Designed miniproteins, single chains, continued (6). Designs and how they scored, part 8

Each design is a single chain, and the fold is of that chain. pLDDT is the mean over its residues in the fold that is shown.

## One batch from the design tools (miniprotein)

Design m20267
Fold by ESMFold2-Fast:
Structure m20267 (fold): chain A 100 residues (1-100)
Amino acid sequence: APPVAGVELINLAAVSGTERREIAAFVWDENGRILAGRVFDEPDAAALERLLAEAGVTSFRRQTVVHPDGSVTTYATPLPLQEILDLLASGEAVRVLLEP
């Protein structure tokens, strides 16, 4: 399989400030090609871990969170996937980049 360069998680309902947990997940290679993608209506860490495992990803060295105001937070110590999903579901994050 091609090497994974990144994973993007997007809160599809972030603009409306709703508590909806619709999240799009995309896996990219080093050339920006989509390797895998899925929309989760009610995402949990186990469902996301299965998608990542199918793409050959088991760990992340860095996560970058984009907030609704356009500010960015980078986590040098990786958060658990459920905490990342909770940030997206609460609307505290609109997009997250996960770097393997």
Scores: mean pLDDT 73

Design m20268
Fold by ESMFold2-Fast:
Structure m20268 (fold): chain A 62 residues (1-62)
Amino acid sequence: SMMDDVNTRISTLMKDTTDRNGTLLNDLANSTKDEGDRLGTRSDDLGSDTNRRVDDLVRDAS
């Protein structure tokens, strides 16, 4: 029927759109995780350097 044809086309379009969005979201999540890991490492390095400098200043004052 005409309704069955319309419903099939809508279902196919919805599925294709959902599948494509799923792939894009997965790619974005992977990219975000990679960037987060890099920022985390940089943040840890900065924190370690700052703590060392503070410790050195405290020791030098003692």
Scores: mean pLDDT 80

Design m20269
Fold by ESMFold2-Fast:
Structure m20269 (fold): chain A 69 residues (1-69)
Amino acid sequence: DEIEKLLEEIPAKAENDRELEIANLYVEALKKTSSEEEKKKIVEELKKLAEENNMKVPYSLANKILELL
């Protein structure tokens, strides 16, 4: 429930179409993944991508998801 809320907040706080497309791609991957280990890897990849693209809000949300996993 809390993870689902954070996943919805990531695309909602995207500032441009490119960030929204990237956020949606990772959110969809996370929703289709049942393994906790694979979810951690996906979120860590999102975190790095957000850092590389200066997306501060998705970066913070990715960190919160990692804390819940």
Scores: mean pLDDT 75

Design m20270
Fold by ESMFold2-Fast:
Structure m20270 (fold): chain A 58 residues (1-58)
Amino acid sequence: SSMKKLEEERKRVSRLVAEALRVIGELIDAELNKDKEKIEEYEKKLEEILEEIKKELE
């Protein structure tokens, strides 16, 4: 059913958005602590999550 697929897709996107918000919080903390390694790690994780959201919406 097309409606069931859209509902499952929306649930996946919502989970990915929640994960992105969590990573953004961690990135802010890393920047406040001037932790260059963690900043790079969380920026990369955020880029990966955003790419997954983009793929789900295509």
Scores: mean pLDDT 84

Design m20271
Fold by ESMFold2-Fast:
Structure m20271 (fold): chain A 55 residues (1-55)
Amino acid sequence: RREELIRRLVESGYLDEAEARRVVDAAGGDEERMIATLVERFRVPRALAREIVEA
């Protein structure tokens, strides 16, 4: 669910809640787009980004 994904992103320590919400909303359900944003803009390790998004 959207709130669970936002919570996991915040708990990763790389994003605050407002940043996590904007990333999820901008991706519009596109998991690869979300992973790319997390890696490129927030410097989240790709493996961790994939684990969070695909959970």
Scores: mean pLDDT 81

Design m20272
Fold by ESMFold2-Fast:
Structure m20272 (fold): chain A 65 residues (1-65)
Amino acid sequence: GLNDIANQLSNLANADAEAIVEKLSLKTADVIDLLEGSTEIAKENGATEIANVLESAVSELKSSL
């Protein structure tokens, strides 16, 4: 589900070598945008737990760029 995707993206960002992150930079930015949009949708629908996981994943992903 969304929790699994958020955790996988967070772990990927933290585990990747800088060269790999650079090659994925455009796609990673698109993924961050998608996750932020998904977080807003989750909040609008009252899915607070999912929104919290998505926010955590976005934070971790951004910290790795």
Scores: mean pLDDT 68

Design m20273
Fold by ESMFold2-Fast:
Structure m20273 (fold): chain A 64 residues (1-64)
Amino acid sequence: MKEIAVRVVETLLGPEYAELLRELLEEVSVDEAIRKVAEKVAEDHGGDAEKIAETIKRLVEALA
């Protein structure tokens, strides 16, 4: 599941956000790591962090 989450984030958001997700996955769950990445994306680009996190989670679940 962790590798699928990293691949999804890299494909959708690029390698910088994928690397952030990898670092977060060393300390927190997949769900919490995705939420934190979505918060950073919303901070950098605008938008709703909760909706971004939900979209990423749906894609990870569909590919798992």
Scores: mean pLDDT 82

Design m20274
Fold by ESMFold2-Fast:
Structure m20274 (fold): chain A 55 residues (1-55)
Amino acid sequence: SALEKEIELSLAHVEEELRKLAKENNIPEEVTKKVIEAARKEMEKSLKEEEELLK
């Protein structure tokens, strides 16, 4: 719960920073979306691996 909240907040912060960087560097929205989506998938993988290690 607390850890899950921290992760969600971190993801939201990363998305905001990525969007800011994309805007500053004139990166197309389509590319920015793909990067954010890839980051989310990586985070989900890390969480599943962590859960398996705690068994």
Scores: mean pLDDT 74

Design m20275
Fold by ESMFold2-Fast:
Structure m20275 (fold): chain A 55 residues (1-55)
Amino acid sequence: AAEVAARLQALVDEARAKGLDIRFDPATGKVYTDGSQESLDALRRAAEEAQRAAA
């Protein structure tokens, strides 16, 4: 749980560094995007990677 949240935060920060408007709020578990396909694809990949890292 904590490991997944930390990994997801790191991946979201990486996506933001690439210019995507995406944020993760660990207190609420909410993710915010601009709704673009690129942001949604980045979020999907980040979620998959975080789940894989925590498994």
Scores: mean pLDDT 72

Design m20276
Fold by ESMFold2-Fast:
Structure m20276 (fold): chain A 100 residues (1-100)
Amino acid sequence: MSDLEKGRELFKQGKYEEAAKYYERAIEKNPTNALAHFLLGKAYEKLGDYEKAAYWYALASRIDIGGVGKEAREKALKLLDKIKDPQKKAYFRALAGSTR
């Protein structure tokens, strides 16, 4: 069973911290796996870590501009309202590939 598959099983069980660890391992083995970055963002969002969620969603959007990367970009931008630091908001907005 792959790290990505194990992470998805744990996510379905509500074990978001454990799922995040397996998604991180999947990214370590394949740094261009946009789905793993997207799922790691979802895990951190479920944990209430909006800064980490925005970061991983933004990275997913840079790896894959279509499909899951587009959804990840939208989620990253939406989470900016949860990030209190204006400099970090600007950083994550730029990282997510704002087109203007």
Scores: mean pLDDT 81

Design m20277
Fold by ESMFold2-Fast:
Structure m20277 (fold): chain A 112 residues (1-112)
Amino acid sequence: AEEYAERAREAGEEAAAAGAAGGAEAALAAVEGARRAARRAAEAGGGIGAAAGAIGAAGGYAELAAGDAAGAARAAGGGAAGAGAGSAREGNEEGAKAAAEGAEEAARAAAA
């Protein structure tokens, strides 16, 4: 569980950096990735992890609406990290793994 939380944090940081560097389109990709990670964590039974991911994604959308692509990417990265950490704290290994995989997918999408 802790290993997956760390992978989610690292991938969240990559998604945030790629989203900030790539402008609004890359930031949107990062935010959408965080939303998908939150959904996968919820499907794996992740209460706290899923909520953290959803909050990060919601914040990301709000920042995009305000014109802050870098802020949106940071919110998305924080949401992905939170999803992993929350799932790990709950002892939900499947939720933590889902968060890590979702964050990694978000990082790849933001970098493309």
Scores: mean pLDDT 75

Design m20278
Fold by ESMFold2-Fast:
Parts: sequence; C-alpha cells; structure tokens
Structure m20278 (fold): chain A 76 residues (1-76)
Amino acid sequence: MAEEEALREAVRRAIEEAREVLRRSIESGDFSDAEAAIETLRGQAKLLEENGYDELARELREAAEELEEELEEAKA
C-alpha cells in the first residue's frame, strides 16, 4: 500500500502544480506551459488507468478537463 499512498500524493501534487502553471500562464498570456501541463495530466491518467488505478486516473482526467475549460475561457 505504500506505492498506492505515494501515487495518491503524486496525483494531488500534479493537479496542484498544473493549477499553478495555468494561473501563471493566464497572468503572462503565454499558454504553452498550461497546455503542456494539461497534456501531462492526461498522459498520467492513461498510465494509471492501464495499471488499474481507475479512481486516481479519473481524478486526473477531471482536473485536466477543468483546467482545459479555464484555459479556453482565458484564450477567448
């Protein structure tokens, strides 16, 4: 269970980091880092799903979707 605990913490940190990247990208007007961060969350979600961590994968996908919506609103 240590590995799963570490994965839960890593998921939380990844989401928080992506949110911070998005905030900075919106403030600077350079959206490339936010786009990369969202893609990273989607890639991590796919890997977690492939390894049977469906709930953690869902958390990452939901966070990525939320951040993508915020990014698209900022671009408009």
Scores: mean pLDDT 82

Design m20279
Fold by ESMFold2-Fast:
Structure m20279 (fold): chain A 65 residues (1-65)
Amino acid sequence: MSIEEAIEILLEALEKMSEEKRKKIEEIIENNGDLEEFRKVVLEEHSEEEAKKVVEAYEILRKSI
């Protein structure tokens, strides 16, 4: 997965989430939060398969910093 693909996956996932959950995800990203905490929030509004892709995207973006 490229950095561009990771950004696209993350943005698309956030667009499908409620404002409250989006803000929680943004806080986790800004604080370089734990992957497990990130996954738990994503799983509240996404399937297991979608959550796996979004978590992989976040991991790739974290490694790029």
Scores: mean pLDDT 78

Design m20280
Fold by ESMFold2-Fast:
Formats: structure tokens, sequence, C-alpha cells
Structure m20280 (fold): chain A 56 residues (1-56)
């Protein structure tokens, strides 16, 4: 995943979390749609943690 794809994924996750979406399958599908990349479980976990830190 490039830095630009990671930034796009982080923005999408942050927006979904603000909207009250907590489903991992929905978050994964949104990242794939926005970036063209299906994130690994480790990448997804790191991005969710980063998004939660931005929301705090």
Amino acid sequence: MTAAQAAAALAVITALLRAGEVGVPAIRAAIKAATGVDPTDAQLAALIVAALQQLA
C-alpha cells in the first residue's frame, strides 16, 4: 500500500467511524472501493487505530 492509498483509507475509515459504522467487512469494502487495495488484517488494524487516534 502506498502512502497516498494509506491516507485515502484512513480518511474513509475516519468518515465511516464518525457515521457510526463499526462493521469490519463494510470498512474493508469501502477501503477497497476507494484505493483499489484489499488491506491485510494487520494493515486494517493499524488504519483503524490511526483513525480512532484522529477522532480523539
Scores: mean pLDDT 77

Design m20281
Fold by ESMFold2-Fast:
Structure m20281 (fold): chain A 60 residues (1-60)
Amino acid sequence: SARERFDKLREELVKLAEKLTPEQQKEIYRKIFEASERYVTDPDEAIKLLEEALEEAKKL
């Protein structure tokens, strides 16, 4: 389901954030918050936002 996909991406981002600087971690949590808000109106767009955030975070 969309919810399960969203939750898995969120968990991956949180785990990755543990290895980053406080500033980078704060930015990742901001993106997670933004995606969570978007999920209420557009779950598919919210998932895309998390996927984009994960790709960006992997480059750090």
Scores: mean pLDDT 85

Design m20282
Fold by ESMFold2-Fast:
Structure m20282 (fold): chain A 104 residues (1-104)
Amino acid sequence: MTVSQGPAEVTVPEGGTAVLAGVASEADSMDWYKQKPGEEPELLISNGTTRAPGVSSRFSGSGSGNAWALTISDARPEDTATYYLVAHSKEGDVWGEGTKLTVE
């Protein structure tokens, strides 16, 4: 099982749309996490498409096969964080390298 994310850094204007891409091979499920410096990772999307409770409707997950995307609409300064695609399988969990989002 492998996970890759790209690009490593994305910058969008405030009010813009960010699309963060990832590829996960041989995974049974995929989750998206948001990580701010000094904080625990926050679950945003489970099973590729299901938004976690309390997460803004501006966040959506999509994908098919091995290709997955996190879309952040109406981007805000508080969305500035590193976002991780995490793949789950019977072999265990693999975290992607992360994509750092900057909202300007």
Scores: mean pLDDT 84

Design m20283
Fold by ESMFold2-Fast:
Structure m20283 (fold): chain A 101 residues (1-101)
Amino acid sequence: SKEEKIRELKKRAEELAEKYKGEEIPNVLSAKLQPTSLPKSELIRSLIEFIDDPKNPTALNKATLAAMFDEEARELLVEAFRIFGKDEAADELAAAFEAEK
């Protein structure tokens, strides 16, 4: 069911976030001096925030950053788009990730 897919995506995101505990990337979301770096675990957990509120642009931006450094995060983000019926956006996102190779 859709609810089972959401539950599994959240579980996978939490497990992935734990793997990146203590790792950071430069803050590319703001040109301001706050914060200068972003915890990778927090970025991956933004996938859960996006699943809970698909209209939250901040959660989507953070989830997209997670997708830039982790292939499983890419798969989770694409699947989340498909769960919300955004198949065209999911296909475009998947194609963009493939084009980075």
Scores: mean pLDDT 78

Design m20284
Fold by ESMFold2-Fast:
Structure m20284 (fold): chain A 68 residues (1-68)
Amino acid sequence: SMSELRQKLLEKIGRIIRLIGDIIDLERQLAAETDPARRAAIQARIAALRAELAAARAEMAKISEQLE
């Protein structure tokens, strides 16, 4: 139903907002970090979260298309 699709869309929006917040926090940590090993670990985590964000955005787009 349209209501179920809208509910799923809101859940995905919430996930996307949280992922963006986590990425911003890690980018701020990276900007302050001077240890190469810790910088590499933060960069790897940012890359993983960006991949999760891309997947969540793709899922949101599919749900949004079903509402149109």
Scores: mean pLDDT 87

Design m20285
Fold by ESMFold2-Fast:
Parts: sequence; structure tokens; C-alpha cells
Structure m20285 (fold): chain A 77 residues (1-77)
Amino acid sequence: MEKAREQLEALREDLEGAKKLFEENKDNEEVREQLLKGLERGLEELKKFGEAYPEFAEEIEELRKEIEELKEEIEGS
């Protein structure tokens, strides 16, 4: 359980870092493309994590929504 919580926390930290990087580089197409690739990878890891740890389903769904929201912001702005 502790290791699973640490993995989930690391994914949240990666998301926070991605949000900050996007805010600092909104007009940089290369950074936006790198962020989109990172978010896609994060979604894949989160999906695998949810399959391994169904007890974290609610936290996983919240994090998935935040990643999707950031992805939409990057694509739409």
C-alpha cells in the first residue's frame, strides 16, 4: 500500500510539473508537444495502476480528469 501511494503521489507531482511548464511556455509549440506526449504516457501508467490497485479507483479517476483537462487546455489554447 505505501509503495502504491508513493507511485500515485509521483504521478500527481508530474502533473503539477506539467501544469507549471505549460503556464511558463504557452506559446512554445515544441514544449506543448512534449507535454502532450508526457500526459499520454501518464494516462497509460495511470490506467495500468488502476488495474493493479482498484482500491484507489476514486483518486485515479480524479487524477485522470485533471490530466485530460490539462491535455484539452494545451490542445485548445
Scores: mean pLDDT 80

Design m20286
Fold by ESMFold2-Fast:
Structure m20286 (fold): chain A 117 residues (1-117)
Amino acid sequence: MDKLAEEAYKKGYELGKKGTEEAGREAGELAARLAAEGGAAGGEEGAALAEAAGALAAGAGVGAAEAGSGEAGRAAAEGAGEASAAVARGGAGPEGEIAAGAGAAMAGAGAAAAKAA
């Protein structure tokens, strides 16, 4: 479980740090997919997938901020918002919802920082 979230964060960070709109969109789409799978699975597996969705979104936001890319940060924040909504719908449990929400908030903050850079 820990490894899935760690790999997701690294993938998000690498995509955000590329500083391209395409990479940011890919990060957002992957986060949304993980959140949807988590909602569908439920239980411990669902919670792990929701945590991975939040971690991917958080990584993408941080990477985008470091790259100074408003485009990648914006796309990652959009995807993180979709991922958070999917987790809320799917009932992955309180921990999964908190993780996805935190990831979305971090991605949004990263996008704002990138735009300001």
Scores: mean pLDDT 68

Design m20287
Fold by ESMFold2-Fast:
Structure m20287 (fold): chain A 55 residues (1-55)
Amino acid sequence: SEEEKRRKIRELVLEEASYTLKALLARLQGDEEAAEEYLEKAEELAREVEALRAE
């Protein structure tokens, strides 16, 4: 349903923001590898959001 779709998009957007924040914190602590992994997860979530919006 459209309602379920919108809810899922909101959940994915919040999760993307969470990983982006974790990446920033990891970078500030000098953990570049962890920062890259978190950014990759954020990018994957962004692609899922885009795919759902295209439906």
Scores: mean pLDDT 87

Design m20288
Fold by ESMFold2-Fast:
Structure m20288 (fold): chain A 66 residues (1-66)
Amino acid sequence: MKKVIIVGSSDKERAEAKAKEIKEAEPDAEVIVVVGKSLAEVLELAERIKRETGAEVEILLEGVKV
């Protein structure tokens, strides 16, 4: 199953470091870095990817409290 992981952060360097860690743990997963976007914008992107690709989408927010 194709897996897409979206890494959202207000800090580009932090987001890229986390994306690298994820890619090393799951090399077959597609990792997308999103910087300076709100939770709503990240959720909209995830929904769009799911609709267009049918992939499993996971969201990781770096530096955002859930």
Scores: mean pLDDT 76

Design m20289
Fold by ESMFold2-Fast:
Structure m20289 (fold): chain A 68 residues (1-68)
Amino acid sequence: EEAEKHIAEAEKALERGDYETALQHYSRALDIIEEKIKNKEPVDQELYDRILELYREVSRRLQERKAA
């Protein structure tokens, strides 16, 4: 599956407050992008950096929610 599809599903999950599902989809998108980098395929570096930051932020929010 394309990384963009997983990013879109993660965005939908975030809109409904489903951080677990959003984290899973961002993780899959990152795996796809990293595989492209390994295969020396072109990637959108700005998008990759943005998804990494979103993954970290969602992971942090999820940990905070579970602690509450």
Scores: mean pLDDT 80

Design m20290
Fold by ESMFold2-Fast:
Structure m20290 (fold): chain A 60 residues (1-60)
Amino acid sequence: DDEIKQAEKEAEEFGKELKERLIKSGINTEEQAEELAKQNKEFRLELLLKVIEIQKKKKA
């Protein structure tokens, strides 16, 4: 499913951006930034998948 693959890609990009931002802030170590980015990436992926489900229902 192309929409699911796109959501995974967007979540991955979000995780990379968040990690970079956290490292640049100097508040977190690189390891802490990776952990926080992974947690937030997973949460965002779940939200994106839910949005895809809702959008499919709207087109019915």
Scores: mean pLDDT 75

Design m20291
Fold by ESMFold2-Fast:
Structure m20291 (fold): chain A 55 residues (1-55)
Amino acid sequence: DKIKEEIKKKAELYVKNNSIEEIEKDIKEAEALGKLNPAMQLLVDELKKLIEEKK
């Protein structure tokens, strides 16, 4: 699935360039909107997985 691969690459790059605290804040802000499209939901899920691996 091409879109899932692209989202994973974006998530990995985002995690490399931002602190865990910044990523957690961005996730909370996105979730607070309560209406994520499928691509944004996949990105949020991948970011959560990557930061858990760092903890």
Scores: mean pLDDT 76

Design m20292
Fold by ESMFold2-Fast:
Structure m20292 (fold): chain A 93 residues (1-93)
Amino acid sequence: EDEKILEEVRKLVEEAKKAPDIDTQLSLISEALRKLRTLKRFTPEAVEILREIIDVVNEVIDKATTMDQRINAATLLLAASVLLVVAERELEK
């Protein structure tokens, strides 16, 4: 179950990296984060994916030309950062 979610999330992140426009990138990252929130347990793999998502979103923020794009990207950065903190904390156990 979680393995299937992680596989789908990895595919979404790779598609986001190759997306032709910022709005598509943000949409794909948003879906990836939504799926990550459905995991029953965070694993080291989920942490690595979250770090990769944060890198992608930071690149999008730098490239964003509209206020809506900047707000959407910043919102996703916050969501990914919160999930990363939770995941890292859970793995400390």
Scores: mean pLDDT 84

Design m20293
Fold by ESMFold2-Fast:
Structure m20293 (fold): chain A 95 residues (1-95)
Amino acid sequence: VQNDRLRGSSLMDEGGSIAFQSLFDDGRRDVGRQLSTTASRRAIDAVLGTPQQAADRLRQVRDQFRQAGNDYPSTRDSFRQASDLVDRGRQIVQS
């Protein structure tokens, strides 16, 4: 169980994994009601930890993506879009 939490933390720090991208794509689609279903919400909570801890870490990942966009202008739009998806996921987790 602690190993699962460490893996979840690693996925949160990376933010760009396919698993995270799929999770945030579903959230972005305004499927907040579907994410509030027992199975979907528990799956998200299991990966991200508690809602508050997940929100705090997602905020850090968002800020890191925005900083990367500033450092690499050719990828700014991609990182801005990724940071927006991460922030959307944070808002859904906190809802």
Scores: mean pLDDT 53

Design m20294
Fold by ESMFold2-Fast:
Structure m20294 (fold): chain A 88 residues (1-88)
Amino acid sequence: LFEEGVKYLREKDYEKAVELFKKYIEETKNPSPEVLMHLGTAYSELGKYDEAIKLYEEALEKAERIDPDSVLTTLTQMSLTILKKEKE
């Protein structure tokens, strides 16, 4: 499911990526920051900025708890900043 979602993101099939990542999150019960970030990216590409912002904020909170200096944390924070700017 996660690998398939990433594949559809690369192929720019954002609707299918959203479907697969949402299913993965529902089945996993404790999704990693990476999967939340990928779902947020898919929503962003679909123009669903409110959904994307919420997912990036959740991903950032989780990533900061794990390793605030990680590349993933930095990328998530940057993506969130860009999305908030796009919405305005």
Scores: mean pLDDT 76

Design m20295
Fold by ESMFold2-Fast:
Structure m20295 (fold): chain A 100 residues (1-100)
Amino acid sequence: MLEEGKELYAQGKLEEAIEAYEKAIAEDPNNAEAYYNLGVVLEDQGKYEEAIEYFAKALEIDPNFEKARNLLKFYAEVYGDEEISKKAKEILEKLEKKKK
């Protein structure tokens, strides 16, 4: 399912890619890459708030998932939307507290 989602995304089939990644998550709820890839597809749809939640989930599963961390930091520090920036900052703070 993860590889199927990647192929569908490469073809521009965003909704079908989301379904494939959701199936990958259902089969393995600890698949950080599936959560990250689902977030990327949502970002392409302009669903930034939903995307950052999935990047957060990828980091909860794998705290060393640098791609997801880098995107959350981008939204927190660089992205010009105050509500999205605030949410990304709150997620990063929560993840840092759980790291203990």
Scores: mean pLDDT 80

Design m20296
Fold by ESMFold2-Fast:
Structure m20296 (fold): chain A 64 residues (1-64)
Amino acid sequence: MDEFLKKLEEKIKEIEEEIKRLEEELKKETDPEKKKEIQLEIQILEGIKALLEGIKNLLKKKTS
């Protein structure tokens, strides 16, 4: 169980780093259409992160 929790935590960190990268790209972008595209990608990744955190919390509660 700890092995799967560690894997989930590593994936969450990877997604956080990707979001950070996209936020930096968003700051550099001047095209309104591309800005919207990057914002949508960030929202999707934030949604995936929230789901993974939910799964992680559910697994922790079952073990406790």
Scores: mean pLDDT 81

Design m20297
Fold by ESMFold2-Fast:
Structure m20297 (fold): chain A 56 residues (1-56)
Amino acid sequence: MEAAEEAAKRALEAGLAAGRPAAGTVASGMVFETGLKEGPEAAEESARRAERALLA
C-alpha cells in the first residue's frame, strides 16, 4: 500500500480508539491529502500529529 494510505489508516484508527470516529475520518482524509500534495513523509508526520490530538 502507498505510505499515504497507511498514514491515513493510522489517523482513522486513532479516532476509533479515542471514541471519536468522525474526527478520525476527517483526520484520515487530511493525512491522505497531505501525502498527495507534500509526499509520504509529510503524510506520516500528519498522522502522528492526528494521533496525538485524538488520543490526548
Scores: mean pLDDT 75

Design m20298
Fold by ESMFold2-Fast:
Structure m20298 (fold): chain A 78 residues (1-78)
Amino acid sequence: DLAKAIAEVLRELGVPLPDEEIEAMARAIALLYEGLSAEEAGRRLGVAPATVEARVGRAVTLTGLSILELKQKALAKL
């Protein structure tokens, strides 16, 4: 599960957020990586597109890594 692998990467990098927020970030990143737009990911997750974009941006800011780098680390765990 790519989202679970991304959540584990975020935890290993010491993202200082509750598990529920880390899991929400991981799901957003996984859907965008699958080629969905923020609008499509938002529809699947039941949130606004701006919420998807904010969660992805927060993960990048807190880790200092790009979405591609986060994906590559997660794929190494699968």
Scores: mean pLDDT 80

Design m20299
Fold by ESMFold2-Fast:
Order: C-alpha cells, then structure tokens, then sequence
Structure m20299 (fold): chain A 94 residues (1-94)
C-alpha cells in the first residue's frame, strides 16, 4: 500500500510536470506570435520560464501560481491564446 502510493504519486507528478511544461511552451509560442510590445513579450516569457523551472524542480504549487499570473497578464495584454495555455498549465500543475 505505502510503496504503491509513493509510486503512483511519483507517476502522477511526472505526468503533471510534462503536461505543464508542454502547455507553457505553447503559451510562449502564442506570446511570440502575438502582436505585443517587446517589453510585454519579455515579461510574459520570463514568467513562463520561471514556471517551467519550478516544474523542473518539482515545485508544482509555485508553478501553478506563476502560470496563473502569466495567464492574468497575458489576458490583460490581449494575448488570449497565451492566457488559455497558461491556464491549462496551471490546471495541469495542480
């Protein structure tokens, strides 16, 4: 029971991390494709990178918070597709 639970948690966490990184990469691609000022693109890319680093470190809670902030700022900037992928990344990290 305990060993199986540890293996399941490790497997589920790995899937969450992989899905989160995939959505964050798609969010970054959407940001790059969007007609936004370079400064705004740089800020959004910085948040996406920070969220991906948090996922790589196994900090899924921090990654979800950073992805939610990315979604909020992307939506405010009019990058709706990037905001949608960032929201999916936050959901995957939970």
Amino acid sequence: MLLEEQERRREEKSEQIEAGIEYLKKAMEAVDAADLPAEVKRRLASLATAAMLALAAGDTELAAELAEELARLAEAAGAREAAEYARKAAEAAR
Scores: mean pLDDT 80

Design m20300
Fold by ESMFold2-Fast:
Structure m20300 (fold): chain A 58 residues (1-58)
Amino acid sequence: GKKDELLEELRKALLEAGFSEEQAEFIVERLKETNASEEELQRAVELAKKLIEEKKAA
């Protein structure tokens, strides 16, 4: 479903932003288990993408 797609996008974005595989999986699993809304997942993806952009600019 849409939430599964957002969780996959979030995992990829976190890894790209410099989080470890273990940290990225932990965050994704937490959001999945805490019933994070699609809107919350979208915001998390956007924040991770902003971190990627900052890393690229540095």
Scores: mean pLDDT 81

Design m20301
Fold by ESMFold2-Fast:
Structure m20301 (fold): chain A 81 residues (1-81)
Amino acid sequence: MVEEHTEKAVEAVREGDLEAALEHLRKAIEAARAAGDEAAARRAYLAAARAAVESLDLPEEEREEARRLLAEREAALAAAE
């Protein structure tokens, strides 16, 4: 299931297990594409990217900018549906 693999990828990113994160992200993307849901595949990428931003020790301003960019990408996907 796309959602389950996406959640596991996010958790692995937060734990610093990049190998597990990439494997779960790959499975989420493959499951989404098998279902014909390209938007779900893109949401999986964005969820992993958001987790990576939150896991990095970035200055608050840079973190806010990254969150803003991620929100714009998420809104663009929603508008494309």
Scores: mean pLDDT 75

Design m20302
Fold by ESMFold2-Fast:
Structure m20302 (fold): chain A 61 residues (1-61)
Amino acid sequence: SLRERAEEALRRAVEAARAGDGETAFRYGSLAVLLAQEAGDDELAARYAAEVREAMREGGL
């Protein structure tokens, strides 16, 4: 499902962000937000964007 794909993309984005890989974090983070929006869950998309942003901050990005 779109939601399962969004969760997988979020997992990859957070892992990359914590490892300091900003390009991969941004790419998968953007995908996770887009897939959540396409699934009709704008609140989930906003939470995913916030989680990626926090993980990037923790990774020094």
Scores: mean pLDDT 85

